Designed miniproteins, single chains, continued (3). Designs and how they scored, part 44

Each design is a single chain, and the fold is of that chain. pLDDT is the mean over its residues in the fold that is shown.

## One batch from the design tools (miniprotein)

Design m9597
Fold by ESMFold2-Fast:
Structure m9597 (fold): chain A 64 residues (1-64)
Amino acid sequence: SSFLEKLKKKIKEIEEEIKKLEEELKSASGEKKKELELEIELLEGLKALLEGVLAWLEKKEKEK
């Protein structure tokens, strides 16, 4: 379904954003470092939620 494809794409986009922020974190210090760490934590949390939804949907698709 197009929704399942869009969800997979969104998860990949979040993974790419996390990697970009992790690279920025390597050169960051002080307040900027703390802001990047928080943003990464929030994106990791969002990714986990979307992966849970994806797993549930994939299970449902196999069940009809």
Scores: mean pLDDT 84

Design m9598
Fold by ESMFold2-Fast:
Structure m9598 (fold): chain A 109 residues (1-109)
Amino acid sequence: IEKLEAEVKAAPEGSVERAEALFKLGQRYYANGDYDKAIKAFEEAAKVYEKSGDYLLAGRAYGFIGSVYLDKGDREKAAEYFRKAAEYYEKSGDTELAQFYRDMAEAVA
């Protein structure tokens, strides 16, 4: 985690390199049960990917946020973020992943 935190700090603010480091850091926080830190890292990464037009990576980050909220027991927020993931997968042209996340949002609501 400390190495990934250093990588985030070293990367330029708003850069794709920072988003990649934040995404990895989010995954490590999630694995450790640090749910709130994971959500913050994934949200910051998703916003950078969204601005750069990397919709597939934005969808992936929002999908992870949905999974973290589901593990926290917040099914309403999980459904919200799964719907957001579906929107970005649709924008990326991945209609099968978009449908998968729409179905997941309906299942947790």
Scores: mean pLDDT 85

Design m9599
Fold by ESMFold2-Fast:
Structure m9599 (fold): chain A 100 residues (1-100)
Amino acid sequence: MEEILREAEATLLYLRGKALLEEGKYEKAKEDFEKALKLETDTARKAEALNNIGKALLKLGKAEEAVEKYKEAVRLAKEAGDEELVKEAEKNLKEAEKAK
């Protein structure tokens, strides 16, 4: 089904984005996470994508934009009941706010 193919594409983009982030290719990582976010329907996975977009933005020196993405990640992680992701995104949010 189209839904399964979309979820597979979102997963691939997310994993490639993470690899690019580790390689220091922050702009390409951000683009892959943004594409994954657009394809994702699961609330927790959207929160994970937003959290990683925030990480890429912070590495690019875009602290204000990173703060906004982390705030969205916290909101969606709470909605999904993903307590571990809430803690990670809140920690990242505090770090990004100090970098402003």
Scores: mean pLDDT 87

Design m9600
Fold by ESMFold2-Fast:
Structure m9600 (fold): chain A 93 residues (1-93)
Amino acid sequence: MTEALWYEGLGRAALKQGKVDEAIYWFEKAIEIAGEDNARAWYNLGLAYEKKGDFKKASEYYRKAAQNYERAGNTEFADEMRKKADELEKKAK
């Protein structure tokens, strides 16, 4: 229970320090340990790739987050993630 949260925390700390690739590594580890669909982890990967300037991958991960939030009944967060993905696709032009 604590290990996936620990890796997520390390990823957030890395993002605050501008260590984007390190953040991606920790968020991927959090997903690997959890082994299940996790809207929050997909959102964190989207945010990390957005900071890296990889708007295509960021958009893809925000869409995965939206699908997971929608399945969980969080339509508001799903709509926010879809709008964010659409904006990033315009920037990827």
Scores: mean pLDDT 79

Design m9601
Fold by ESMFold2-Fast:
Structure m9601 (fold): chain A 60 residues (1-60)
Amino acid sequence: SEAERLAQKALEAVKAGNLDEARRYIDEASRVAMAEPDPEKRSRLQRLVDEAIAALRKAQ
């Protein structure tokens, strides 16, 4: 899914030290995840976004 792709790019950006880029990917992934009509898929995507947020916070 698009949200999963964006969350993965956010994690890659965190690993590369590009924290501003990671934050932009997280913001976009969160918006896309919120638009998912399937509650089960939305919950799974939300967990991936939360993982990316946690990684970004630890990198700061």
Scores: mean pLDDT 83

Design m9602
Fold by ESMFold2-Fast:
Structure m9602 (fold): chain A 71 residues (1-71)
Amino acid sequence: SEEERKKLEEKMEEIKKAFEEAKKSGSKEILKKTLQMAQDLAREAIDIGDIELANKAIELHKEILELLEKL
């Protein structure tokens, strides 16, 4: 539904904010939590058929993993 899509878009913005905070702090704990949030968002987006949002969540997940490997 459109309401479900809006909720997932709000989750994406929350995850992006958490990722920016993690980048500034270098916190592995915040990064790991943000990674899980991105995984959950990708799954939820697939479940409602929002493939564009799912792809964005997958790309965000990859960026978080790359940063975790460097810490």
Scores: mean pLDDT 85

Design m9603
Fold by ESMFold2-Fast:
Structure m9603 (fold): chain A 74 residues (1-74)
Amino acid sequence: MSEEERKEIVEKVNEIVDEIIEEGIKNNWSRQEVLDRVREAVEKLAEEKGLSEEEKETLIIAAEMDARARLDEL
């Protein structure tokens, strides 16, 4: 995988987390529902990009940590 592809994946993950949190705030979703939706969306992105199981798991963990931090600031 190229460095450009890695950068694109990171940017897409950040967009996914932002969008899901905004929807969660608007619809008054639980913290768990937001985290579940982030996990599903990032897993789908990882599968689409052909990431390994280990890379997928790392990406999901990073996205969940980012989502938790953002939710804690609300």
Scores: mean pLDDT 80

Design m9604
Fold by ESMFold2-Fast:
Structure m9604 (fold): chain A 74 residues (1-74)
Amino acid sequence: SKYDQMVAYMGEIYKEMKAYLNSHLDPATAEAEAGKFAKRLHDVMEENKDSSVEEVKKKMEEVKKEFKAEVDKL
């Protein structure tokens, strides 16, 4: 289903971000930032329910890039 595809992709993006956070931040900060990132991904899914799977994936990639830039300033 469309939902299952989005959830699977969200999981992949989340794994990539967790790996990045784990390699760049202390454990407590990495955990807190991972939680913030998970919420942003969930918000993208909720706000884009009527969008195509490809459009949602693109928005998740954009959020990942923006979040990574924010993390790099910590």
Scores: mean pLDDT 84

Design m9605
Fold by ESMFold2-Fast:
Structure m9605 (fold): chain A 62 residues (1-62)
Amino acid sequence: MKELARVTVGTFGGGEKEVQVLPGDLVEVLEEVDSERVLARILSTGEEVVLPKSFLEVLEEL
């Protein structure tokens, strides 16, 4: 199930490319990469980034 989440910790997340995220950024969680990380899409930019689950606050299930 897709989830809307807020970034709580500013960082550079990656996969193939490094993407900067800021505290307060809204992301859509697309899939789990492993037990501790998810692939998320930043709603303001459309960029996809791998982030630790601990850096995200889930706001809504989509």
Scores: mean pLDDT 74

Design m9606
Fold by ESMFold2-Fast:
Structure m9606 (fold): chain A 94 residues (1-94)
Amino acid sequence: AVAEAIARKAAELGLDRIARAAESVAAMIRDLLGEDPAAVRAAAAEGSEAARAIVEAVEALRRGDLEAARRATMRAIAILAGVPVAVIEAVLKA
């Protein structure tokens, strides 16, 4: 999964905040994939920007839209880590 790849690469680079954010996002995506889709969508309406990005990633994975899932996952990690998405993209490319 993209979040797990980012966590591993960030840890290798000594970017502990990004690694922790990516681990958190990976865990939340795995947890939400086990929940009812309608309940997950309803919860997103009252959630934070990070929570909405995580739900967007889960919904994209359910549709098989891997590109949308990748973008939403990177956005969620960037929000939680407090860095621009471009930094997360650079970590994934390392």
Scores: mean pLDDT 81

Design m9607
Fold by ESMFold2-Fast:
Structure m9607 (fold): chain A 68 residues (1-68)
Amino acid sequence: SMNEKLNEIMREVSKKLKELIDDPEELGIAQAYAAELLKEGVSPEEALKKALDIEEAKAFIEEKIKKE
């Protein structure tokens, strides 16, 4: 199913982010941003690249919170 494939991809990207980011707050932000990009159909490679840009990841999460 698409949900099973998405969960597998999210786990792989999350694992790579955990290997690259030691700060728990930045890791949480990067993982949240990557998950949203993957849900929107962004490739795993592009999602990982964008999530590693902490300033871009923070901006995305801030904008999403502001829409509440």
Scores: mean pLDDT 80

Design m9608
Fold by ESMFold2-Fast:
Order: sequence, then structure tokens, then C-alpha cells
Structure m9608 (fold): chain A 64 residues (1-64)
Amino acid sequence: SVLDELKEIAKLLEENRYEEAAERFKELYDRHKEEFIKALGPSVSEEDLLVRFITDPDLVLSHF
């Protein structure tokens, strides 16, 4: 699920593996755009959402 994959990406952020986390996040977003739009709304861009996720992954995870 998108939530499970986001949790794995959040683990990369905890390990300070930011480049790997960003690449996996972009791949996940591109595969599941409709689920992200449903959870967070259509006005959030991929880049804005990535910044939000890096800043506070738990807040983003709470929407799923």
C-alpha cells in the first residue's frame, strides 16, 4: 500500500538517506498520483509534498 511504502521511505529519512528517500518518494508519487490527490488534495505538487514529507513525515502519514 502507499502508506506502507511511505513508512519505508520515512525510515530512510530517519537514517539521513535523503537522496534515496527523495527518489523513492518521486517514484511512489508517479505510480500513485490519484491516491496522493485523494489523501492530500489536488493543489499539492510533487515537490511541495516531498518538502512536507521531509520536514514532518508523521504529519503526511496521518493523511493515509
Scores: mean pLDDT 79

Design m9609
Fold by ESMFold2-Fast:
Structure m9609 (fold): chain A 103 residues (1-103)
Amino acid sequence: SPQAREAREALERGEELLRQGRYEEAVEAFERAIELDPNYAPAYTLLGIALYLLGRREEAKEAFRRALEINPENVLAQTLLKQVEAGLSVEEFQALLDQLLKS
């Protein structure tokens, strides 16, 4: 559908903004994807990543929990939530993302 396409385009824009280190703009793009499709689990996972890189730790945890409510089998969201709850620093989180995204 047109709305599903717009949600995907918003997600892809957010991913590009994340690659550029434009984290606040990435948050806006992922929030737009969620507005268009509230059950779009990947958008919540990527929102959590962007929020954590901004130091918005509690909002990041809520985004990861929401991703897992929609898709409990999301290994990436499970891993990131556990590490964030264990007190991972932003630098350690960045290193973990680099490791997970190279596999």
Scores: mean pLDDT 88

Design m9611
Fold by ESMFold2-Fast:
Structure m9611 (fold): chain A 67 residues (1-67)
Amino acid sequence: IEELKKKAEELLKKLEEAAKAGDVETSIRLAQELGKVVKELEKKGETEYAKKLSDEALRLLMEALHA
């Protein structure tokens, strides 16, 4: 769980950086990878944290598409 949360935070940071740079391709890839981590967190019972990550990833991806 701790490793999954650390991985999620790293991916979220990279997604934020890619979105700010307007790198749509990298943002989509990172959002997909984060989605895999979200699914694993849900399986571990971290449902609320997983939902928060999913919502944040979607927000950042939408930002990238408008950059």
Scores: mean pLDDT 79

Design m9612
Fold by ESMFold2-Fast:
Structure m9612 (fold): chain A 68 residues (1-68)
Amino acid sequence: SRDDVLRRIQRLASEFYEEIKDMSDEEIEKLLKERVQEILNDPSLSPEEKEQLIRALRGVAYHQLQLK
């Protein structure tokens, strides 16, 4: 359901924020690249779910990097 997808996105975003909040900009960019590659290579995820999860991770990273 839409609610299940939203909860998954929120959980992933929250967990990613906790991982990166004390990291350097270089470490954040490296981890983001690695997590994006993991999502793209996950055969259990639909293309739409992959796009939504990647957008959420990039949003969290870019906010922390102050690129907004």
Scores: mean pLDDT 80

Design m9613
Fold by ESMFold2-Fast:
Structure m9613 (fold): chain A 64 residues (1-64)
Amino acid sequence: SAAARAAQLARDRALAEEAERHLVRYVITGDEADLARARELLGQIRDPELRAGLERGIAQAEAL
């Protein structure tokens, strides 16, 4: 249903925002636990556009 798709997207957005906070912390502190948490959250995101954005963010953080 449209309502179920909207609810899933809202959840995926919240997971992406949490993962982004962990990536910011990783870039500042170098704490690999934050990187691991971002990857765990990526695994829970179903929306392909949000997944691709977070995958790029993780790759950029690892390249620093």
Scores: mean pLDDT 88

Design m9614
Fold by ESMFold2-Fast:
Structure m9614 (fold): chain A 62 residues (1-62)
Amino acid sequence: DEALELAEKAIELAEKGDYAGAFKYLNQAFEAIQQAIENGASEEEINRMLDALRRAYIALFG
């Protein structure tokens, strides 16, 4: 799942203090989620992706 991989990468970079890199991957994860929704991703897949995005947001800004 592209969105999950991008969100996990954002978390890794935020934990390492690379906030610029983390923010870039966070934005890419958001875009991947929007594309997945447009392509008919299931509610369960969308919820998993949104949870990963939320975790990445907290890692970067929390």
Scores: mean pLDDT 83

Design m9615
Fold by ESMFold2-Fast:
Structure m9615 (fold): chain A 73 residues (1-73)
Amino acid sequence: MTKEDLDEAIKKAIKEIDELLKNPSLSPETREALEETKKKLEEALKLKDLEEKAKAVKEAVGDFQEKSKADFE
């Protein structure tokens, strides 16, 4: 995986989160988790080191999955 491939994946994930955030039926907790994940992904895009960027993305996704475990469909 190149930096360009990872940047494209992060941008796609942010776009998908934006679409999910348009759902008015989201619980406040799920919405907060999505917004925090988006913020972490945007910060990951600013990282220049590929390994640090990949780690940041993995941690952001992992944190989201833990917080949204009951409500995210």
Scores: mean pLDDT 74

Design m9616
Fold by ESMFold2-Fast:
Structure m9616 (fold): chain A 55 residues (1-55)
Amino acid sequence: GAEALAAGAAGDPAAVEPLIAATRDPDPRVRLAAWQGLARIGHPRARAALEALWA
C-alpha cells in the first residue's frame, strides 16, 4: 500500500517486507516505487529481493 511505499522512500528498514509485497502489485507505478524504495534503503534483504526480481 501507499504507507509501505512512503516508508521505503524515507529509507525505513521496517518497510523492506511490505515493499517486497508491493513489487507484486498489479499497478506498475506501485511496483516501480517499491523497487526504488528497496534500492534506496540499502538493507541486505532489500538487495537480495531486487536481485531475485531481476533474475
Scores: mean pLDDT 70

Design m9617
Fold by ESMFold2-Fast:
Structure m9617 (fold): chain A 64 residues (1-64)
Amino acid sequence: SIVEEGKKLIEEIAEAVKNGDYDKARELMARFRELLKQADKETAIKLWDEYFKAVEEALKERYK
């Protein structure tokens, strides 16, 4: 599903950010944005919310 694929991409983006692999994070972000074009508004908003939370957590871990 779009929700499952979106959550998987968020996890992979967060891991790339935590590792400082910003080139990989950028590529995964492009895929995430493309996936969200296929999502309804409610699903897109929910996945963006999860994305921002996951990236914030990854950045906190990276700069400990």
Scores: mean pLDDT 86

Design m9618
Fold by ESMFold2-Fast:
Parts: structure tokens; C-alpha cells; sequence
Structure m9618 (fold): chain A 90 residues (1-90)
């Protein structure tokens, strides 16, 4: 695979992971949620495509809103919001 193809695959995997979390009926494992968000930040930092970065930021924002709806702890939400902001700043 070319580096560009690997980047595209990584973005796709992170978006799928976020989609899986969005289908949760209860608050997911915070460790898993935070690892997915950290991967999104790293992928955003390496991406040269502003549209892909925006997709990741939007996906993280939707995930944060879903977790707030499910009643996730404030500390988890705060950590996710910081990671979303880091992805946006990357």
C-alpha cells in the first residue's frame, strides 16, 4: 500500500470505530472510547486533507453528544472534548 492509501484506510477504520460506539445503548468502556479518540487525533495530525480532518472532528463531536445523552461521566466528556479540540487544531 502507498502511504496515501494507508492514511485513507486509517481514517476509515477510526470512523467505523466511532460509528460502532454511536450504536451503544449504554455508556461504553471509557478506556476504549479514549483510545479511539486518541487514534482520531493522531490520524488528524498526519492528514494533509482538510476534509478528512473535518470528518474526524465532526465524528468526535457526534460521539461526545451521544455519550452526554447516555450520561457519561463529566471527566470522560472533558477528556474527549480536549481530544476533539486537539484534532481540530492539528
Amino acid sequence: LTPEQEEEIEIGIVLIEIAVLMNSKEVPDPEFVLRVAERAVEVARRSTNPADKQLLVDALTELINKLKELGAPEDVISRLEKLRDEAAAA
Scores: mean pLDDT 82

Design m9619
Fold by ESMFold2-Fast:
Structure m9619 (fold): chain A 68 residues (1-68)
Amino acid sequence: SSIEDGLKSGEDKKIPPEVAEAIGDSLMESASKEDAIKGLKLLIEVARKAGEEEAAKVAEEQLAKVEE
């Protein structure tokens, strides 16, 4: 299916680590702590589904900082 192909290749939905960091920073600045945690968890799931493990790792590091 087209969805499986898009998620497998990651080309159209590729999340560079720099973009993941920027999204995480934006969530931490504008959202409540709980909303930032939820947003970062969603970003990790999206990055992992796209096969972008480096972006997922960046988002996990941002999540760890928020949970401290």
Scores: mean pLDDT 69

Design m9620
Fold by ESMFold2-Fast:
Structure m9620 (fold): chain A 68 residues (1-68)
Amino acid sequence: SVEEIKERALAEMDRLLAQGVSPEQALLEVTARLLALARERGLSDAEVFELAAEVARYGQEKLEEAKA
């Protein structure tokens, strides 16, 4: 489901951040993996857009945290 893919993407971002990857690099890597998974799963354009928006929001929060 879209929700399961979202949870997986956010968990992957948290994992990369825990390993010392920058928020910018983590967002880039997670986005690339999410697009690949969306293609494999045959997600609709609307589902892909929803997932991309959610990941971008989470990534922006992590970027702002890193600046503080």
Scores: mean pLDDT 77

Design m9621
Fold by ESMFold2-Fast:
Structure m9621 (fold): chain A 66 residues (1-66)
Amino acid sequence: MKLDEEIAEALTLIAIGVAKSSPIEDPEKELEWLEEVARKAAEGLGVEHLIPRLEELIRKAIEERA
């Protein structure tokens, strides 16, 4: 449980870091792109059960930046 939360936080930070190198002015498109990147990463790592948590963390981060 705690390890899963740490993985979700790490993947979210990586996705946000990548987004900062390629800023998108439209928050909805930025959110969609970040969610897609996080989903593919979770699938590749076999942690697909964390996808809803990643989506929550990404959405919160985008909303806090707006």
Scores: mean pLDDT 71

Design m9622
Fold by ESMFold2-Fast:
Structure m9622 (fold): chain A 65 residues (1-65)
Amino acid sequence: SAEEARARLLRLLQEKAGMSEEEAEKVIQWYEDGLPAEALAELVRRYGGLSEEDAAEVRALLERL
C-alpha cells in the first residue's frame, strides 16, 4: 500500500541517509510537487551517501506513493 511504502521510505532515508524525519518528509513533498522519482533518488544518493541499491529502493518506494 502507499502507507506502507511511505513508512518504509521514511525509515530508509532516516536510517541509511542520516536524514531527520523532517528532511525525509521533504523528499516525499518534492515528489508530490512533481519532481521525478529518479531525480530525487539521485539527490538522496549524493546527499545521504546511499548505495546504488538503496537509491533504487528509494525510487521504487516513491513510485508506489
Scores: mean pLDDT 84

Design m9623
Fold by ESMFold2-Fast:
Structure m9623 (fold): chain A 58 residues (1-58)
Amino acid sequence: DPLEVEVLRLLIEHGPLTAEQIAKELGVSVETAQRVLDRLEARGLVRRDPATGQYHLA
């Protein structure tokens, strides 16, 4: 999925980001960004910080 690659690249380049920040950077809806993040988290590639709502590389 090209969006999964772009999300991982953003997290490498910018550090931890929220779903809203990722959506804005990629020009997609927050719902689209959230679905991609949910798949990456299920695969163990990213984790969400509950204190900040930011996702980071696992």
Scores: mean pLDDT 86

Design m9625
Fold by ESMFold2-Fast:
Structure m9625 (fold): chain A 86 residues (1-86)
Amino acid sequence: AREEILRETQTAGDVVREIEALVKAGRIEEAVALLREALETLPEEVRPLVRVFVSLSEHATPEILRAILELDPDSELAKKMLEKRE
């Protein structure tokens, strides 16, 4: 149990870091694909961490925010961030 929780937390952090690197490199399609995969496969406890970090990133693009909303339509944070990207 404790080992599984640790691995899940580390996975979320690694995914966020990888998504940010892809966005900085302009590889938006790959960043969106990775985000969708992570949000579909990560446990519910870990999914909010990925969403928060990506939404707070200065490099969060409309494509990434839209992918978050497709998987979690009730995300007020992602919705607000997408509207801010005029």
Scores: mean pLDDT 64

Design m9626
Fold by ESMFold2-Fast:
Structure m9626 (fold): chain A 62 residues (1-62)
Amino acid sequence: SMQEELERAERELERIGAEATRVLAEAEAAMAEDPERAFARAVDAAMRLLKAAVDVLVLKLE
């Protein structure tokens, strides 16, 4: 059902948010060794978080 899909998407957003926080912290720690790769990882984490947030918003519009 749409309600179950929304609940699943909200749980995934929470999980991805926690993962993004960890990845961003790891990227910050790696900035001194490989800033280009660290920045790319931070951007990827931010984009994944944005997508998860958009998925929740889209489901709420249905």
Scores: mean pLDDT 85

Design m9627
Fold by ESMFold2-Fast:
Structure m9627 (fold): chain A 75 residues (1-75)
Amino acid sequence: MKIAIVAETREQAEAAKEKAGVEGDEYIGNVIEQAIKAAEEGYDKIIVADKDRSRARAAANAAERLGVEAEIVEV
């Protein structure tokens, strides 16, 4: 399974990897934009790491609309 970890900061991405017990490619920046980018690049699953639940949900919804499974990890 090819996994992307989407987060605003590298520290949040690292925390999400530890919390979820997974490894993946890090997409650091605007959470919604990075989720769309990862979904378009052919990942099987996107983990959205965010402290902002509304933004995390928007990012997850964007990925799911592009056909990619999304999981939210609160950091």
Scores: mean pLDDT 86

Design m9628
Fold by ESMFold2-Fast:
Structure m9628 (fold): chain A 94 residues (1-94)
Amino acid sequence: GREAYDAAVKGDFEKAAELVARHLREGNYLEAAPGLTALILKGDVEAASRALAEGYRAGNKEAVDKAFDISMKAAGKPEEGERARELARQLAEE
């Protein structure tokens, strides 16, 4: 949602990641995508990965993958996005 996007734009990446994680835990990939896009655009791979990992841990893999696909197309940073997703899968196994 807009709140996660606004937090990321203001540099509050921890709050942005928390809000994105909440949406992903609920399976709301459309609400997760704006905040995730902003985190990837800002290059905060760690914050993006933590948010994605929470969605994976909740069992919402399809929602995480959908939000990621939307965000990667919007952000135009495939390397940062791919690193975030790879790290998220590792974090979800912990």
Scores: mean pLDDT 84

Design m9629
Fold by ESMFold2-Fast:
Structure m9629 (fold): chain A 61 residues (1-61)
Amino acid sequence: SEEDLVRGAKNAAEAYAKAGDYERAIAILRGAAEQLRGWGWDEAAEKLREYAKEIEEKAKK
Protein backbone atom coordinates (compact mmCIF):
# COMPACT_ATOMS: atom_id res chain seq x y z
CA SER A 1 0.00 0.00 0.00
CA GLU A 2 0.94 3.68 -0.22
CA GLU A 3 1.35 3.84 3.55
CA ASP A 4 3.58 0.74 3.58
CA LEU A 5 5.83 2.18 0.85
CA VAL A 6 6.20 5.51 2.67
CA ARG A 7 6.93 3.72 5.95
CA GLY A 8 9.47 1.39 4.32
CA ALA A 9 11.33 4.26 2.68
CA LYS A 10 11.42 6.26 5.93
CA ASN A 11 12.60 3.25 7.96
CA ALA A 12 15.41 2.51 5.50
CA ALA A 13 16.45 6.18 5.44
CA GLU A 14 16.40 6.37 9.25
CA ALA A 15 18.67 3.31 9.46
CA TYR A 16 21.24 4.88 7.12
CA ALA A 17 21.02 8.25 8.89
CA LYS A 18 21.59 6.51 12.25
CA ALA A 19 24.72 4.92 10.75
CA GLY A 20 25.89 8.38 9.62
CA ASP A 21 25.28 7.69 5.92
CA TYR A 22 23.17 10.76 5.21
CA GLU A 23 23.88 10.62 1.46
CA ARG A 24 22.26 7.17 1.15
CA ALA A 25 19.38 8.17 3.42
CA ILE A 26 18.56 11.18 1.22
CA ALA A 27 18.96 9.15 -2.00
CA ILE A 28 16.52 6.48 -0.75
CA LEU A 29 13.85 9.07 0.09
CA ARG A 30 14.24 10.98 -3.18
CA GLY A 31 14.20 7.77 -5.22
CA ALA A 32 11.05 6.54 -3.48
CA ALA A 33 9.42 9.96 -3.94
CA GLU A 34 10.04 9.83 -7.72
CA GLN A 35 8.46 6.37 -7.92
CA LEU A 36 5.40 7.45 -5.91
CA ARG A 37 4.96 10.59 -8.02
CA GLY A 38 5.13 8.42 -11.16
CA TRP A 39 2.20 6.42 -9.75
CA GLY A 40 0.17 9.58 -9.07
CA TRP A 41 0.72 9.54 -5.30
CA ASP A 42 1.88 13.15 -5.23
CA GLU A 43 1.10 13.81 -1.55
CA ALA A 44 3.05 10.72 -0.43
CA ALA A 45 5.94 11.74 -2.70
CA GLU A 46 5.94 15.24 -1.17
CA LYS A 47 6.07 13.77 2.36
CA LEU A 48 9.23 11.83 1.44
CA ARG A 49 10.79 14.90 -0.21
CA GLU A 50 10.15 16.96 2.95
CA TYR A 51 11.74 14.22 5.06
CA ALA A 52 14.78 14.14 2.76
CA LYS A 53 15.12 17.92 3.17
CA GLU A 54 14.95 17.53 6.97
CA ILE A 55 17.75 14.93 6.91
CA GLU A 56 19.81 17.13 4.56
CA GLU A 57 19.57 20.02 7.05
CA LYS A 58 20.57 17.75 9.94
CA ALA A 59 23.61 16.57 7.96
CA LYS A 60 24.86 20.19 7.82
CA LYS A 61 24.87 20.47 11.63
Scores: mean pLDDT 82

Design m9630
Fold by ESMFold2-Fast:
Structure m9630 (fold): chain A 61 residues (1-61)
Amino acid sequence: GPLEQGQKAYEQGLEAFKAGDYQAAVEYFKQAVRLFKRAGDEKGKREAVAKLSEALEKLQE
């Protein structure tokens, strides 16, 4: 369901972020935000939004 898909997208985003692939991290965290919104997971959504912001800042270096 959307919660499981959101968790997977978030984990993929974290892996990409740790690897320095900030473009891929942005894409995964955007997916996670949408999926957590569908699942009604406000905590997951907030965490994904925070990580999305971090990844976007890295792309603006």
Scores: mean pLDDT 88

Design m9631
Fold by ESMFold2-Fast:
Structure m9631 (fold): chain A 55 residues (1-55)
Amino acid sequence: SSLERAIKLNEKAKKTGEDMLAKLRERGAPQELIEQYEKAIKALSEAIEKLKKEI
């Protein structure tokens, strides 16, 4: 279904974002950039949760 595909794509995007965030933290990236990635990952988590509730 379209919902299942959307969930999988958002989960993949979230994992990619989390992997990048881990690398940014390890490299000591600017706090503003870290916060931007954290906000994006949180938004993806919320989108995934909403999609899962519709199934």
Scores: mean pLDDT 85

Design m9632
Fold by ESMFold2-Fast:
Parts: C-alpha cells; structure tokens; sequence
Structure m9632 (fold): chain A 81 residues (1-81)
C-alpha cells in the first residue's frame, strides 16, 4: 500500500538523518507527514498511545530516539497492513 511504502521511506530517512548528524527535531519534521497519515488510520486511543511513546522517545539521545521511532513505525505498519 502507499502508506506502507511511506513507512519504509520514513525508516530510511531515520537512518539517513542519523548518519547526516540531524537533530531529533529535524528527523521528526522529516518523518512527520508519514506519521500523520498513518495516525489518521488509527483509533483515537491508539493514536494517544503512539504519541505518548513518541514523546517518551523524544527525551532520549538521538540514537535511541531513532531506534524507538523505528520500532513504533514497524508496529504501526503491522497494524494497518
């Protein structure tokens, strides 16, 4: 599906952003259009849990942030597939 292709692209952007030395804010901004589209397909309760997890990940160093966001994207991909 187009959304699953967008998730794979977002995962690539996580790796490229980390390799390029981008900040967590810059990485989040780059993937946000994909996250917003995916979240739009989920229940409000699931969206709330995803945003809480993203907020907790944002408190981590950039390397750990990228890993947690990758896991979140992989979980969301399985739920919308």
Amino acid sequence: SPTLEDIERAKELLDEGLAAGLSKDEILEAIWPTLRRVLGQLSPARVARALERLGEAYKLPVEEFVEEVRRLLEELAREIA
Scores: mean pLDDT 86

Design m9633
Fold by ESMFold2-Fast:
Structure m9633 (fold): chain A 89 residues (1-89)
Amino acid sequence: NIELVEEYLKKAEEYLKKGDLLSAAYYLSKAAIGILTVGDKRAQELANEALELILKALKSYAQGNYEEATKLLKEALRLLKEALRITKE
């Protein structure tokens, strides 16, 4: 459901603005999984890349590197927004 992916990305962006990196990662992961089920091959490639960035962000978070975790989650959000636009075309 593409509308549900849009809602997950909106929630992820809101949590990123609040500095809640774990909630942001959770919603970005849900959005990525959604795109993997409905997207074409290019959208799926972007979603897979975003999942790798989310995993790296969680590892950085666990190490106390919140600045790197935030940058990685913002890049994952950017890739997932691009994947969503491709999927909606």
Scores: mean pLDDT 89

Design m9634
Fold by ESMFold2-Fast:
Structure m9634 (fold): chain A 88 residues (1-88)
Amino acid sequence: MSREELEREVGLTLLDMLIYLGIKEAQKGNYEEAAEIFKLARDRARELGFPDEVIELLEKSYEAFKAGKVDEAIKLAEQARDRLAALS
């Protein structure tokens, strides 16, 4: 495994974990913390060069949280996790 491959795999794992934590905070009713986590996940996905589809799903999830559409936001975040799993 190259350094680049290892960094990609670590980045995938950490991004997936971050999205998972955001979903869990949302399920607990901690919507402000969940929104901040999804914003961080979007920014990290962009910094690490993940596909635009993943970035768009995280952006839509964050916007849905800001609009109070919690169920839609969680669904979009879970879709982002599914797309990340397909990259592994």
Scores: mean pLDDT 82

